Designed miniproteins, single chains, continued (2). Designs and how they scored, part 31

Each design is a single chain, and the fold is of that chain. pLDDT is the mean over its residues in the fold that is shown.

## One batch from the design tools (miniprotein)

Design m5118
Fold by ESMFold2-Fast:
Structure m5118 (fold): chain A 109 residues (1-109)
Amino acid sequence: TKQLTAQQLADKAIQAARTGVELARAGDHGGAVSYLAAALNAALSAASLDDQLGAQAFGAVTRAAGEALELARDDPNAAKALGTLLREAQDQYDRLSDRVSAAQQKALA
């Protein structure tokens, strides 16, 4: 179903974000960038189907990219890429959270 597809995409984003953080903790900052970029793309796909699941996925990517960025302090190329991913994920999260809140307010009215 459409809901299951959005949920599967959100789950894939969360899993890719988790793998990205694990790679960053192991010192593989290039691997972390690749997996967090994949997580962002999966979150974008989830958001195209469901605002709430998309917001959840972008929240996970934002947290993961933030941790990976902190761990990449000594790698300026990875830090730049992770900073870009963090900014995009945070912007998408804020936008979708506003839309979800507005929809919930309308549903209660």
Scores: mean pLDDT 85

Design m5119
Fold by ESMFold2-Fast:
Structure m5119 (fold): chain A 60 residues (1-60)
Amino acid sequence: EEGTKMGLANQAVIDGDYEKAKELLREMGLPDEEAEKWIETMKKMVALGQEDAAAVRAAR
């Protein structure tokens, strides 16, 4: 289901497998431009989460 594919795409970004994340987003019907934008946003969120280790904001 969509929720499962979103979770897998998020995990792929965390693992650095951007091709897998993009493929999963495309299977969900997202255009390539939207998929790449989403991946860039998730990369920034992961980096911010590491810097905010004290706040422990990985997923909300």
Scores: mean pLDDT 70

Design m5120
Fold by ESMFold2-Fast:
Structure m5120 (fold): chain A 71 residues (1-71)
Amino acid sequence: DRIKELFEKALEAAEKGDVETAIKLLDEAAVLGVVTGQEELAAKLAKELAEKTENEEVKEHAKKIAETLAL
């Protein structure tokens, strides 16, 4: 699942302190979720990433994606 892979890579980037790459991958995953009709999956994975990451900027960005895609 490409969406899941993008979220996994975003979490890895956040753990390494690469906030720019993490945010870019989160945005790519969100767009892919919308384009493929998998908004619910993308929202769930974004929420899970927000709970797992210690980086506040990445956490807030992931929360915003989850809230937006969940309507």
Scores: mean pLDDT 84

Design m5121
Fold by ESMFold2-Fast:
Structure m5121 (fold): chain A 66 residues (1-66)
Amino acid sequence: SSSEERRANLLLAGAVALAAQGRDEEAIRLVKEAKEAGASEKMLKSTAEAMRKLGRDRVAEAAEKL
């Protein structure tokens, strides 16, 4: 549903913000919650790309392995 997609998008936006702050474990937890909320593979790849653009490659790789 649109509400589930909105929740997934908010969780992924939060994950990028936490990754930017160096809060890697919390960022990964939000990505996992977004997957459980129905985040698409495209959304997850876009999130990992955003993290890489911030120089957070390790977090991006960990998120992709979920």
Scores: mean pLDDT 83

Design m5122
Fold by ESMFold2-Fast:
Structure m5122 (fold): chain A 83 residues (1-83)
Amino acid sequence: SEAEELIEEAERLNREAEEALRRGDYERARRLAQEALRLAMQALRLAETKEEILRAIGQALAAIGLAFEAGLRLGDLSAAEAP
């Protein structure tokens, strides 16, 4: 379904965001997580089954966590660069 395709894309973007976080690319991680959240929210709106709803919610929560973590590290990096 369209919801399944969006969930799979959100899962892929969340995995890429986690990899970017591990590499210290916090700007990329935040962008990827924000895109994953958009797709997960769209999937939730299109979800037709309980499984699709739960998976879409799971990906949205993961994306929120990743975006928040990247945002915090971006704030810390900005402070560290300003002596």
Scores: mean pLDDT 84

Design m5124
Fold by ESMFold2-Fast:
Structure m5124 (fold): chain A 59 residues (1-59)
Amino acid sequence: NAMTTEEVAEEVLRELREKYGLTDEQIADPEVLRKALRDLGFGDIMIEKILEVVEKRLA
């Protein structure tokens, strides 16, 4: 019933690519990704958890 952090990250990354046109290089940049997530209204704790998931998936 509750989404995992990994599921939230996957959904958000899809939205950033499809609706906001972010490239894989921009998503791989932690500073760019943090700013985009803040613009979408995510809190700092969730932003850092999403960044951790992205780092593991892009490595």
Scores: mean pLDDT 78

Design m5126
Fold by ESMFold2-Fast:
Structure m5126 (fold): chain A 60 residues (1-60)
Amino acid sequence: SDAAEKQRAQIARMLELTVRASKNSEQGKKLLNRTLESYGVPADAPVEDAVDALVAKSLA
């Protein structure tokens, strides 16, 4: 549906900002990497890969 598509796009946009902010600090990077590894994504994954994984998990 149109509403679901808009919701997905907004979640992706919010998560991109969150991932970029997390990569700006050592503690943020550590927590982000732990989350990504729990989803089967390598630590220090590029922003695009991290966002894709987090979007997929949030919509499951």
Scores: mean pLDDT 82

Design m5127
Fold by ESMFold2-Fast:
Structure m5127 (fold): chain A 94 residues (1-94)
Amino acid sequence: SPEFDDEMLKIAEEAFRAMRERGLTPEERKKVRQETIKKMGDLAIERLRELGHEEFAERVKQLEKEAIKNDKPLSEVYAELRRILREAEQAAAA
């Protein structure tokens, strides 16, 4: 939903602002990135399960796991989350 997408965007934007904090080390930025990925992923999973989209919830769970393991950029993870959420909306509309 647009409201949920806006909430997810705000979480991502807050993390990008935090990671631009002067004096943060690469490891501190990685922690912010990983914590944000977990937060966004968990919220998306809860939302998708609430709506009955178990298949899409599992895809988000896999994305979260892979993103943390491979240290994917937050921008790529956010884009993939948005794609999964959009596909779930399309499935619900059919």
Scores: mean pLDDT 81

Design m5128
Fold by ESMFold2-Fast:
Structure m5128 (fold): chain A 86 residues (1-86)
Amino acid sequence: DIAAGIEALREGKRALELAKEALANPENVNLAIAAALTAIGAIFLGDYVLKYGTDPLAIALGALGRALGEEAIELAREALKQADAA
């Protein structure tokens, strides 16, 4: 399902942008939480496409969405650490 791959990529990109915003404003814990939750969604969608997808393009998009989601989780974790230290 190409649509699921596109959604995984879209969610991954959104999670990464939210995580960058959270790093810029670490005292706003809600931004870091939103980034983490969006990233988890991107990872689950990516995993779903990788597990059940048969279209190589859908699989590639799902893999990219998953990778962006994983990067976003690491950035969100850093933002939460900065918030805790402040």
Scores: mean pLDDT 83

Design m5129
Fold by ESMFold2-Fast:
Structure m5129 (fold): chain A 81 residues (1-81)
Amino acid sequence: KEKIKEFAKKISEASNKEEREKLAKEAAKELNDEELKDFLVELKKNSKNEKEFNEAVYAVLEVKGGSDTLEILAKAVKELE
């Protein structure tokens, strides 16, 4: 979906950690659980390095929280392999 790709791209283009976390939290609030998996896949593909990816993922977890979000993250990571 265009929205998912746009969020992932904006986060990857963020110039600092604070902006990246802000955009990731905004995406987390707008996306449902099905969209979240695709978003995490796109985010990984667009992230410049592991540090930036982890910063965005932690921000998403702060908003969504819980075991369901962790399960979605695990599925997204498996899909990228």
Scores: mean pLDDT 75

Design m5130
Fold by ESMFold2-Fast:
Structure m5130 (fold): chain A 61 residues (1-61)
Amino acid sequence: MLRVPQEVLDEAEAILRSLPEEEGFRRARELLEKALLDAGASPETARIAAEFETQELLRRL
């Protein structure tokens, strides 16, 4: 499984805490998707993984 840097996860969590739910989710997902693409994931894998990771972060809040 491709690893997202902890710094990016922390930023995504901060976004989810500070923005309205729908905007926060979209921004956090986009941030995680970009990090996964930068790590060499395919566009489809990055999108799916970013969505799951964002859901997990939101569930923890």
Scores: mean pLDDT 80

Design m5131
Fold by ESMFold2-Fast:
Structure m5131 (fold): chain A 70 residues (1-70)
Amino acid sequence: SKKELILRLIALKLRLIGLKFELELLKKKLEEEEDEEKKKEIEEKIKELEEEIKRIEEEIEKLEKELEEL
């Protein structure tokens, strides 16, 4: 139903906002970090987070397209 798609879309958009905030915080932490091992850990977390953001953005695009077809 249209309502279920809208609610799922809202939930995904809220999650995306949270992940983008976390990404910006990690990028700032990376700039301030002096320890090489900790930098690598932060870079790995950034990469994982960017991959999750991309997946959610792709799901949002698919759901928005489905919503337009209703």
Scores: mean pLDDT 86

Design m5132
Fold by ESMFold2-Fast:
Structure m5132 (fold): chain A 79 residues (1-79)
Amino acid sequence: SEVARLIGLVLDAIGLLIEIEQLVKKQPDNEELHRILEEAERLLEEVRAAFRAGDLEAAEAALAKLRELLEKAKKLVEE
């Protein structure tokens, strides 16, 4: 069902945010990681709003952007 898919997307988004938070904790003085965390928190709110609206396409789009932010954060930590 679409509801089960939306629940899965919310849980995935929460997991991605936790990973970004862990990267920030490893480098607390990295201002770019803090900016990524702020954007990630905004995107999690977008996924949650899409869940409340039953908007699968909006939830998937916000989750895709959140995945991109995690990859950006990982690259910053690699350097």
Scores: mean pLDDT 88

Design m5133
Fold by ESMFold2-Fast:
Structure m5133 (fold): chain A 82 residues (1-82)
Amino acid sequence: MPPLAGLSPLEGRILRLVAERPLTARELAEELGVSVATVRRALRRLEARGLVRRLPGGRYAAADAADVEAGTAALLAEAAAA
């Protein structure tokens, strides 16, 4: 994947937080001291770039976590197989 430079400070902080633990947009807004709408806009841009993944329950995690992609694929495969 091409390296992406020049993230905004907000986008960079979101990536750091979700890389450490999955968080909802509301939790990110509270941690960063910004509105939920601002966080959601940043998350949509990060998803479009493939930098974050949406998890079940409205949480977001960094796409750099290989375990997240594997876990999501496994859950979908089990649902389809059942």
Scores: mean pLDDT 69

Design m5134
Fold by ESMFold2-Fast:
Parts: C-alpha cells; sequence; structure tokens
Structure m5134 (fold): chain A 55 residues (1-55)
C-alpha cells in the first residue's frame, strides 16, 4: 500500500544521504528516487509518485 511505498522511499533516502555524506556520491532527484522504489517493490513508477504526493 501507500505506507509501504513511503517507508521504502524513506529507507532509500536515508541510505543515499548516508552514502552522500561518506563518499560524496550525487543524490538522486525525486523522479530517480521514485524509479528506485518502483524497482525495489515491483510497482509502477507512477504509483510511487502518487503515494509520495499524498504526503
Amino acid sequence: GDEEIIAKAEELQRELLREYLETGAPLPDRRELARMVAEELGVPESRVLEALNSV
């Protein structure tokens, strides 16, 4: 559900931010993050973007 999508997005954002702080790797934009979440959960990118817009 939307809660699972939001939780995964938050998890990935925390991991990516930690990596950015440690290595200087570039942070993905919102669309790239949504694509990563979609890949992880096996849902369409549009579904992830809708869930993220609900908060």
Scores: mean pLDDT 78

Design m5135
Fold by ESMFold2-Fast:
Structure m5135 (fold): chain A 74 residues (1-74)
Amino acid sequence: SEAFEKARKLVEEMRALVEQARADGASPRVVLEAEVSLGMALISLGVGKVTGDGEFALEMVEKQLARVREAVAA
């Protein structure tokens, strides 16, 4: 599933953004908000894998990536 593989790559991008925010000295609250969004993305990947719905996984991961970007920009 191309959608599922794209979702996996976006999760790795989210991990990189969380680690970059931590390295840049973002507040513990900002890091926590980004980590919560990453956790929700990982749950969506698991649901997509179990159900075979890669499009659902991709849509949910894209929404969580937007939340991570918003959290680290604040």
Scores: mean pLDDT 86

Design m5136
Fold by ESMFold2-Fast:
Structure m5136 (fold): chain A 104 residues (1-104)
Amino acid sequence: AAAKAKELLEEGKKLRKEGKYEEAIEKYEEAIKLAGEDNAEAWENLGAAYLLLGEYEKAIEYFEKAIKLDPNNARAWENLARAYLGLGELEKAKEYAEKAEKLK
């Protein structure tokens, strides 16, 4: 079912680009259920959709899952910094932004 999980991720990405964040989340959750919890890309995309909804605590939770699976994902660290900035956690935001820059 890897092909179907990838299809669901692509559908979710398209919905996110269209501003349909809640529908994108449903597609990403389906992809995770089908492919299992080891899909770093699916967790990163879930986090990004929640970040765009302003759900910063949920975004952080999912970016942390993505980073545990792929600690070299600069975008996940950048988005984690953005989520902490949204919460007003300036020191953490700076730390994670610097981590992202070192990975580029």
Scores: mean pLDDT 85

Design m5137
Fold by ESMFold2-Fast:
Structure m5137 (fold): chain A 125 residues (1-125)
Amino acid sequence: IKGKKVLIVDDNEELVKELAEILKEEGMEVYTALDGEEAIKLVEEYKPDIVIVDLIMPTLSGIEVIKEVKKKFPDTVIIVYTGFTSKETIEELLKAGADAVIHKPVSKEELLKVIEEGLKKKEKK
């Protein structure tokens, strides 16, 4: 995952800061957004390899972020990282274009594993 670009989207600033620190330590280029509209702008500007997005955010929902990102950048890996989950919600997120769904809280090891697996499926190796 070294040298890959990740965008973290969550309205919880402390959580975003914690995840950003973890992923920077692993050698990723990290961008952050606190709302869905900012997230879309950053995806267009930086074209991240992976987006980690929460469902509940101001301005634009996580589901709408997933749809807009996949519409414009179908190769971007999308991981939903949320405290709000049900089987129906997970199915809706996958249909919207999410590549994986993780329930909060998650360990550093679990987060890195899901990121690595998502990127590996996208990469030519």
Scores: mean pLDDT 75

Design m5138
Fold by ESMFold2-Fast:
Structure m5138 (fold): chain A 64 residues (1-64)
Amino acid sequence: KPTREELREVVIEGASVGVEIIGLIVKMKVDGRTPELEAEIERLDRRLDEIEAQFQAMVADRAA
């Protein structure tokens, strides 16, 4: 059964990844679009999806 601390860690990780994505989007708008920046954004977006799925599973488990 996930603890409050474990849920907090997942939320903080998700927020951190979200901030990184925003930073890369801003960089693309200022410095221009590159394949490396696109690949990095796709990697972080996939990571964010994984974190969201983990968080939803932990919330459901804790509610049961």
Scores: mean pLDDT 81

Design m5139
Fold by ESMFold2-Fast:
Formats: C-alpha cells, structure tokens, sequence
Structure m5139 (fold): chain A 56 residues (1-56)
C-alpha cells in the first residue's frame, strides 16, 4: 500500500479504503470529483492525486 495514500487519508480525514474506491471508480466523473475534493481537503495538488489514482 502506498505511503502517500496514507498521508492523503490523514490530511483529508477520509479512510484509505474510501479513497481507493473513489479513485478506482469505473465512473470518470466520480474519479474527477474525488481528485478535486481530496486535493482541497489534503492540500495535495490535483496532479499528484491523479498520479496516485493511475498507480492504483
């Protein structure tokens, strides 16, 4: 499991399991919403979260 995923979890207040489900959703709209919301909540850039999503 990626250490960066845990960092986003702690900073956003969202569980690692919920982040994984959102970022690996079969719906691209749900994935983009998750990327934006996680970026806003964690302070991590959208680009870094998108790269994380591609690694999952």
Amino acid sequence: MDEFLREISERSGTSVENIRRALTSGNPVIREIAIRELSEASGVSKEEIRELAESL
Scores: mean pLDDT 79

Design m5140
Fold by ESMFold2-Fast:
Structure m5140 (fold): chain A 67 residues (1-67)
Amino acid sequence: SEKEKKAEKILEESAKELVKLMQANDGQGSNEKFLEAVEKMEETLGISREEASRLLMEKVIELVKEG
C-alpha cells in the first residue's frame, strides 16, 4: 500500500531525528518532534495516538540498540 510505504518513511526519518535530538540532550526538541511524528502517523495510517506512539517508540529503541 502507498500509505504503508509513506508511513514507514515517516517512521524511519522521525525515529532517526529523535535519536539525534536525544543524543544532543535536546529534551524540548525531542518532545516536540515526537508529538509531530505521532500526529503525522495518525493522519497517514488512520491509527490512534496510542498506536502511533508505540510504533515510534519501538523504532527509536531498535535504532538505539542497533547503533
Scores: mean pLDDT 82

Design m5141
Fold by ESMFold2-Fast:
Structure m5141 (fold): chain A 78 residues (1-78)
Amino acid sequence: AEAALKAAAAQGNAAAYLNLGKLLASQGQLADAIACYKKALALDPNNAAAYSNLGAAYAALGQLADAEACYKKAVALA
């Protein structure tokens, strides 16, 4: 549930921020999803999945240079 993910994210849980970002992206809230993915990366800087999801959100917004940088980072960490 979204409420449980928000509660876990508030406790500094990187996986909860990643899952909240994915939920927001599925609702079309791309800017909020990007903010969640950035918070996940602040807590876990080597999370390849967070970079992949961040890249996808940037690409959906037309921010292709930012998307490319995120995908390259995800590949380097995988």
Scores: mean pLDDT 80

Design m5142
Fold by ESMFold2-Fast:
Parts: sequence; structure tokens; C-alpha cells
Structure m5142 (fold): chain A 63 residues (1-63)
Amino acid sequence: AAALVERAGELLARAGEAWEAGDLERATALVREAAALLNASGLYRAELSVEDGVPVLDITPAA
């Protein structure tokens, strides 16, 4: 569980770097992978939407 959250954090950091570099495709792919890991952890619920090619991630603690 914790290891999945740590990996998701690493992916979100890389997504931020890709975003700053203007690589929206890579940023979106990394955010999607991070969301999957957060959901798999059972500790967080992560919902990803893509609006005009921009990834929007909503993260809430799992009940």
C-alpha cells in the first residue's frame, strides 16, 4: 500500500516535469498511471478526467 503511494508520488513528480517541458502526452500518461496506483493502494481514491487534453486529477482519502 505505502509503496504504491510512494511510486504514485514519483510518477506525479515526473508528470509535473513533463508538463513544464510541454509534453502533455507524457504528462497525461504518467498521471493516469499514478491514479491507477493510488486506486490500487486502497488508501486513496483517484479520479482522472481529461479536459481539452489537460489531465485533471481528483484525489480523496479512501473511506
Scores: mean pLDDT 78

Design m5143
Fold by ESMFold2-Fast:
Structure m5143 (fold): chain A 71 residues (1-71)
Amino acid sequence: NAAEVVEGALRLIRDHPEIMASAAEAIVQAASKVLPPEKVKEYRDRLQKAVDAGNAEEVARIAEEVLKDIR
């Protein structure tokens, strides 16, 4: 279930912000199973920017948005 993967990644980022890059990739992979490629690209680009900035809070926020789109 794509939603379960995104929820799991969200919890992991909250507990372990150091894994935000791998969590972001898991979120993108889950989204790619249910969302159109254009939306997946938007989320990937936004997540990459947040990871590059070291902003775990923004990664979590984007993950919540992805979760809303796949529900």
Scores: mean pLDDT 83

Design m5144
Fold by ESMFold2-Fast:
Structure m5144 (fold): chain A 61 residues (1-61)
Amino acid sequence: GAVALAVDLLVRDGGLSREQAEEVVRLALAGKTDEAVALLVERGGLSEAQARSAVAFLQAV
């Protein structure tokens, strides 16, 4: 489903480990948007704009 696709994209394009990608998805779905964005920026090397886009995608599905 959409969650599995999001994890795969975060690993491939975000440079995150599977465990880190799963944590980002968990935070996003729990409504912890700022924490999910911070993790993507700090650990994934994404820009804030890219991180916010990814979190918005996760929350829309």
Scores: mean pLDDT 78

Design m5145
Fold by ESMFold2-Fast:
Structure m5145 (fold): chain A 88 residues (1-88)
Amino acid sequence: SLSREQLDLITEAALIQIQAAVLLKYAENSDLPEEVKKRVKELAQEAIDLANEAIRLAESGGDLQTAREKIEKAREKVNEAKKLLDEA
């Protein structure tokens, strides 16, 4: 069975994936400047990739510290994407 720490990390990463997927879809369907759309999509995809890596690490029960660091980086990418959308 997964530990509570592993479940917490997986939950945090999964929520970031959902947020990033929503931002990606919003950017694709928006009338925002093409440069803004491209940057938001890049950031959202980077966040999804980092969150996926964090889930794999958390599920393995290996380096949970690296999983947490990847979650924090993914969160930073989501926040940067949100800021770009809010400032557009």
Scores: mean pLDDT 89

Design m5146
Fold by ESMFold2-Fast:
Structure m5146 (fold): chain A 76 residues (1-76)
Amino acid sequence: SEEERRWREWREELARALEELARTLPDPRDRQTALRIAEAVRRGDAEALRRLAEESRGGLAALARVLARSLERLEG
């Protein structure tokens, strides 16, 4: 459907932006976490994002939590 296509395109676009953000992070652990967040977004996996929020700290944990909530609201 149009909604499913737009949802997939949004997730891909956001995942790419997160991968670009990851390249700018100085800490290798933070880069790895950001890449895992990007992968979870690409898959539409809110549960993986919730786990990443629990395992992470600071801004990345907050980002993962917000993204998990966004995915849950937008996917139905």
Scores: mean pLDDT 84

Design m5147
Fold by ESMFold2-Fast:
Structure m5147 (fold): chain A 68 residues (1-68)
Amino acid sequence: GAKEKLEEIKEEVEKDPRFEAELIGDKTLRITNKGDVTSLIGLALRLIGDYPDFEVKVEGDEIIITAK
């Protein structure tokens, strides 16, 4: 389901030490940025391209990815 795909995204994102990811329930992943805003925007654009079945939002220093 969506949870398994979000867990895969979490593992991939956390390979980059500039980011931390946390699952919120079964449909939402929160990604916290420890780098600059440019790194956050770059990751958000990649996620939009790679996961069109998910909604990707940038909110302050975080990316919120939610199953549609």
Scores: mean pLDDT 80

Design m5149
Fold by ESMFold2-Fast:
Structure m5149 (fold): chain A 69 residues (1-69)
Amino acid sequence: MLTPLQLSELAGRATEEVRRLAEAGDMEGARERAREFAKEVLASGTVDEASARVIERALLEAAERAAAA
């Protein structure tokens, strides 16, 4: 199970990667990275399925905002 600090650090890096892909025009890559991160966090036993979906949605929203900037 991930600690809150580890989850926060991984989420931060995933958010940066997703934003970078979206800013570069790779929206499909951004969506895939968001899905992969949500699956990794779910597989770690740290969050339930509902929380994993919220995390995925937050990353996708970050990608959409980055692409629109």
Scores: mean pLDDT 80

Design m5150
Fold by ESMFold2-Fast:
Structure m5150 (fold): chain A 72 residues (1-72)
Amino acid sequence: MKERLELEIELALELMKAAVYKLIYERTGDKEAAAKAAEALEKAAELAEKLGKKELAKELREEAEKYKEKAK
């Protein structure tokens, strides 16, 4: 398993990626950006779960599902 600090850094990077793609989607309506936001949110949820942040992981998965719907 990765060390805790490495997991926290990866979580931060995936959250930043999700934020960027959410902003692109909000500004352009690009369904590909919504799909990429959902993907980044899913990866962030997995990392949050590995870090024991269960509530954060749940919130991130719920947000990912919303962006998957927007990508249709």
Scores: mean pLDDT 84

Design m5151
Fold by ESMFold2-Fast:
Structure m5151 (fold): chain A 62 residues (1-62)
Amino acid sequence: SLEELLKRYEEDVELRKRIDELRSGGPQAQAEADRLVDELFRRSQEEYEKILEKAKKEGKIF
């Protein structure tokens, strides 16, 4: 739903802000930022897969 997409967007925005803050810290903070970057990447891949599944169901991949 649109509400779920907006919540996801807000969570991704907050995650990006945290990554930026951690990048200004020491080695442990930068390692945590790297972990969060990987998490953000996984989240974007999951969303992409959902879009592809919907497109396949509707017979339109474009």
Scores: mean pLDDT 77

Design m5152
Fold by ESMFold2-Fast:
Structure m5152 (fold): chain A 114 residues (1-114)
Amino acid sequence: HMEEVRRRALERAREIFLKAIKDVNEKKYTDEEIYRLALEAVSEALRLIQDLFEEAGLPFDRATAVRILREAIEKAYEEAKKLGYDKESIDRFVEAVRRALDALERGEPLPPPP
């Protein structure tokens, strides 16, 4: 049961990150815009994980959510590379997501989008 919820959360979070990566690949964004998109994607994915845990009757656990999000961004990044998405802006997006997850793991709230 818990493992199935984690798998669904991972798949949905991966979809959120991949959608954001595709948007970054298609458009010219500034570093500030990329940072904002990264925070929005993390916030959306975190909310989705929380909702899935709540629906399953499981308590929300930040450490588990961060682990799922870390796996999701790495899988989305690998998939993007396989699709031929090689822009430096994508690397900056992935780095911004990783930094946001590091802050979340330390118990710091995600800053709101600027």
Scores: mean pLDDT 82

Design m5153
Fold by ESMFold2-Fast:
Structure m5153 (fold): chain A 60 residues (1-60)
Amino acid sequence: MEEEILELYRLIKESTNIVVQGLYVAALDFLRRLMERKGIELSPEVKEAIEEARKLMKSL
């Protein structure tokens, strides 16, 4: 699950299409919420990637 979050963040950064970026950001937020509900501990790298993706979501 952490690998999937990091991969989604990479896809968000590499995508130039706003609609596609929005879809990846939505998927990332869904996975983050799911992991929080299950009490899965996130690595610092994953937490940072999620924060950056959320900032991107607010600008789009």
Scores: mean pLDDT 72

Design m5154
Fold by ESMFold2-Fast:
Structure m5154 (fold): chain A 60 residues (1-60)
Amino acid sequence: MEEYEKVIEETRKRAEQRLGKEVGDRVARFVRNLIEHEGLTPEQARKAGDAIIDFEEASA
């Protein structure tokens, strides 16, 4: 759905801005997998993406 693609793309851009393109691509793929397998809403997917970005930043 368009809403999910928007969330995924916004999350990718946010992660790329903070941690670089490779992390942005990884976070975007992870969020897409969560949507496909766990049935997250767009809001839940965005929240999950933000949490993953925070985790990546803390572990860098």
Scores: mean pLDDT 80

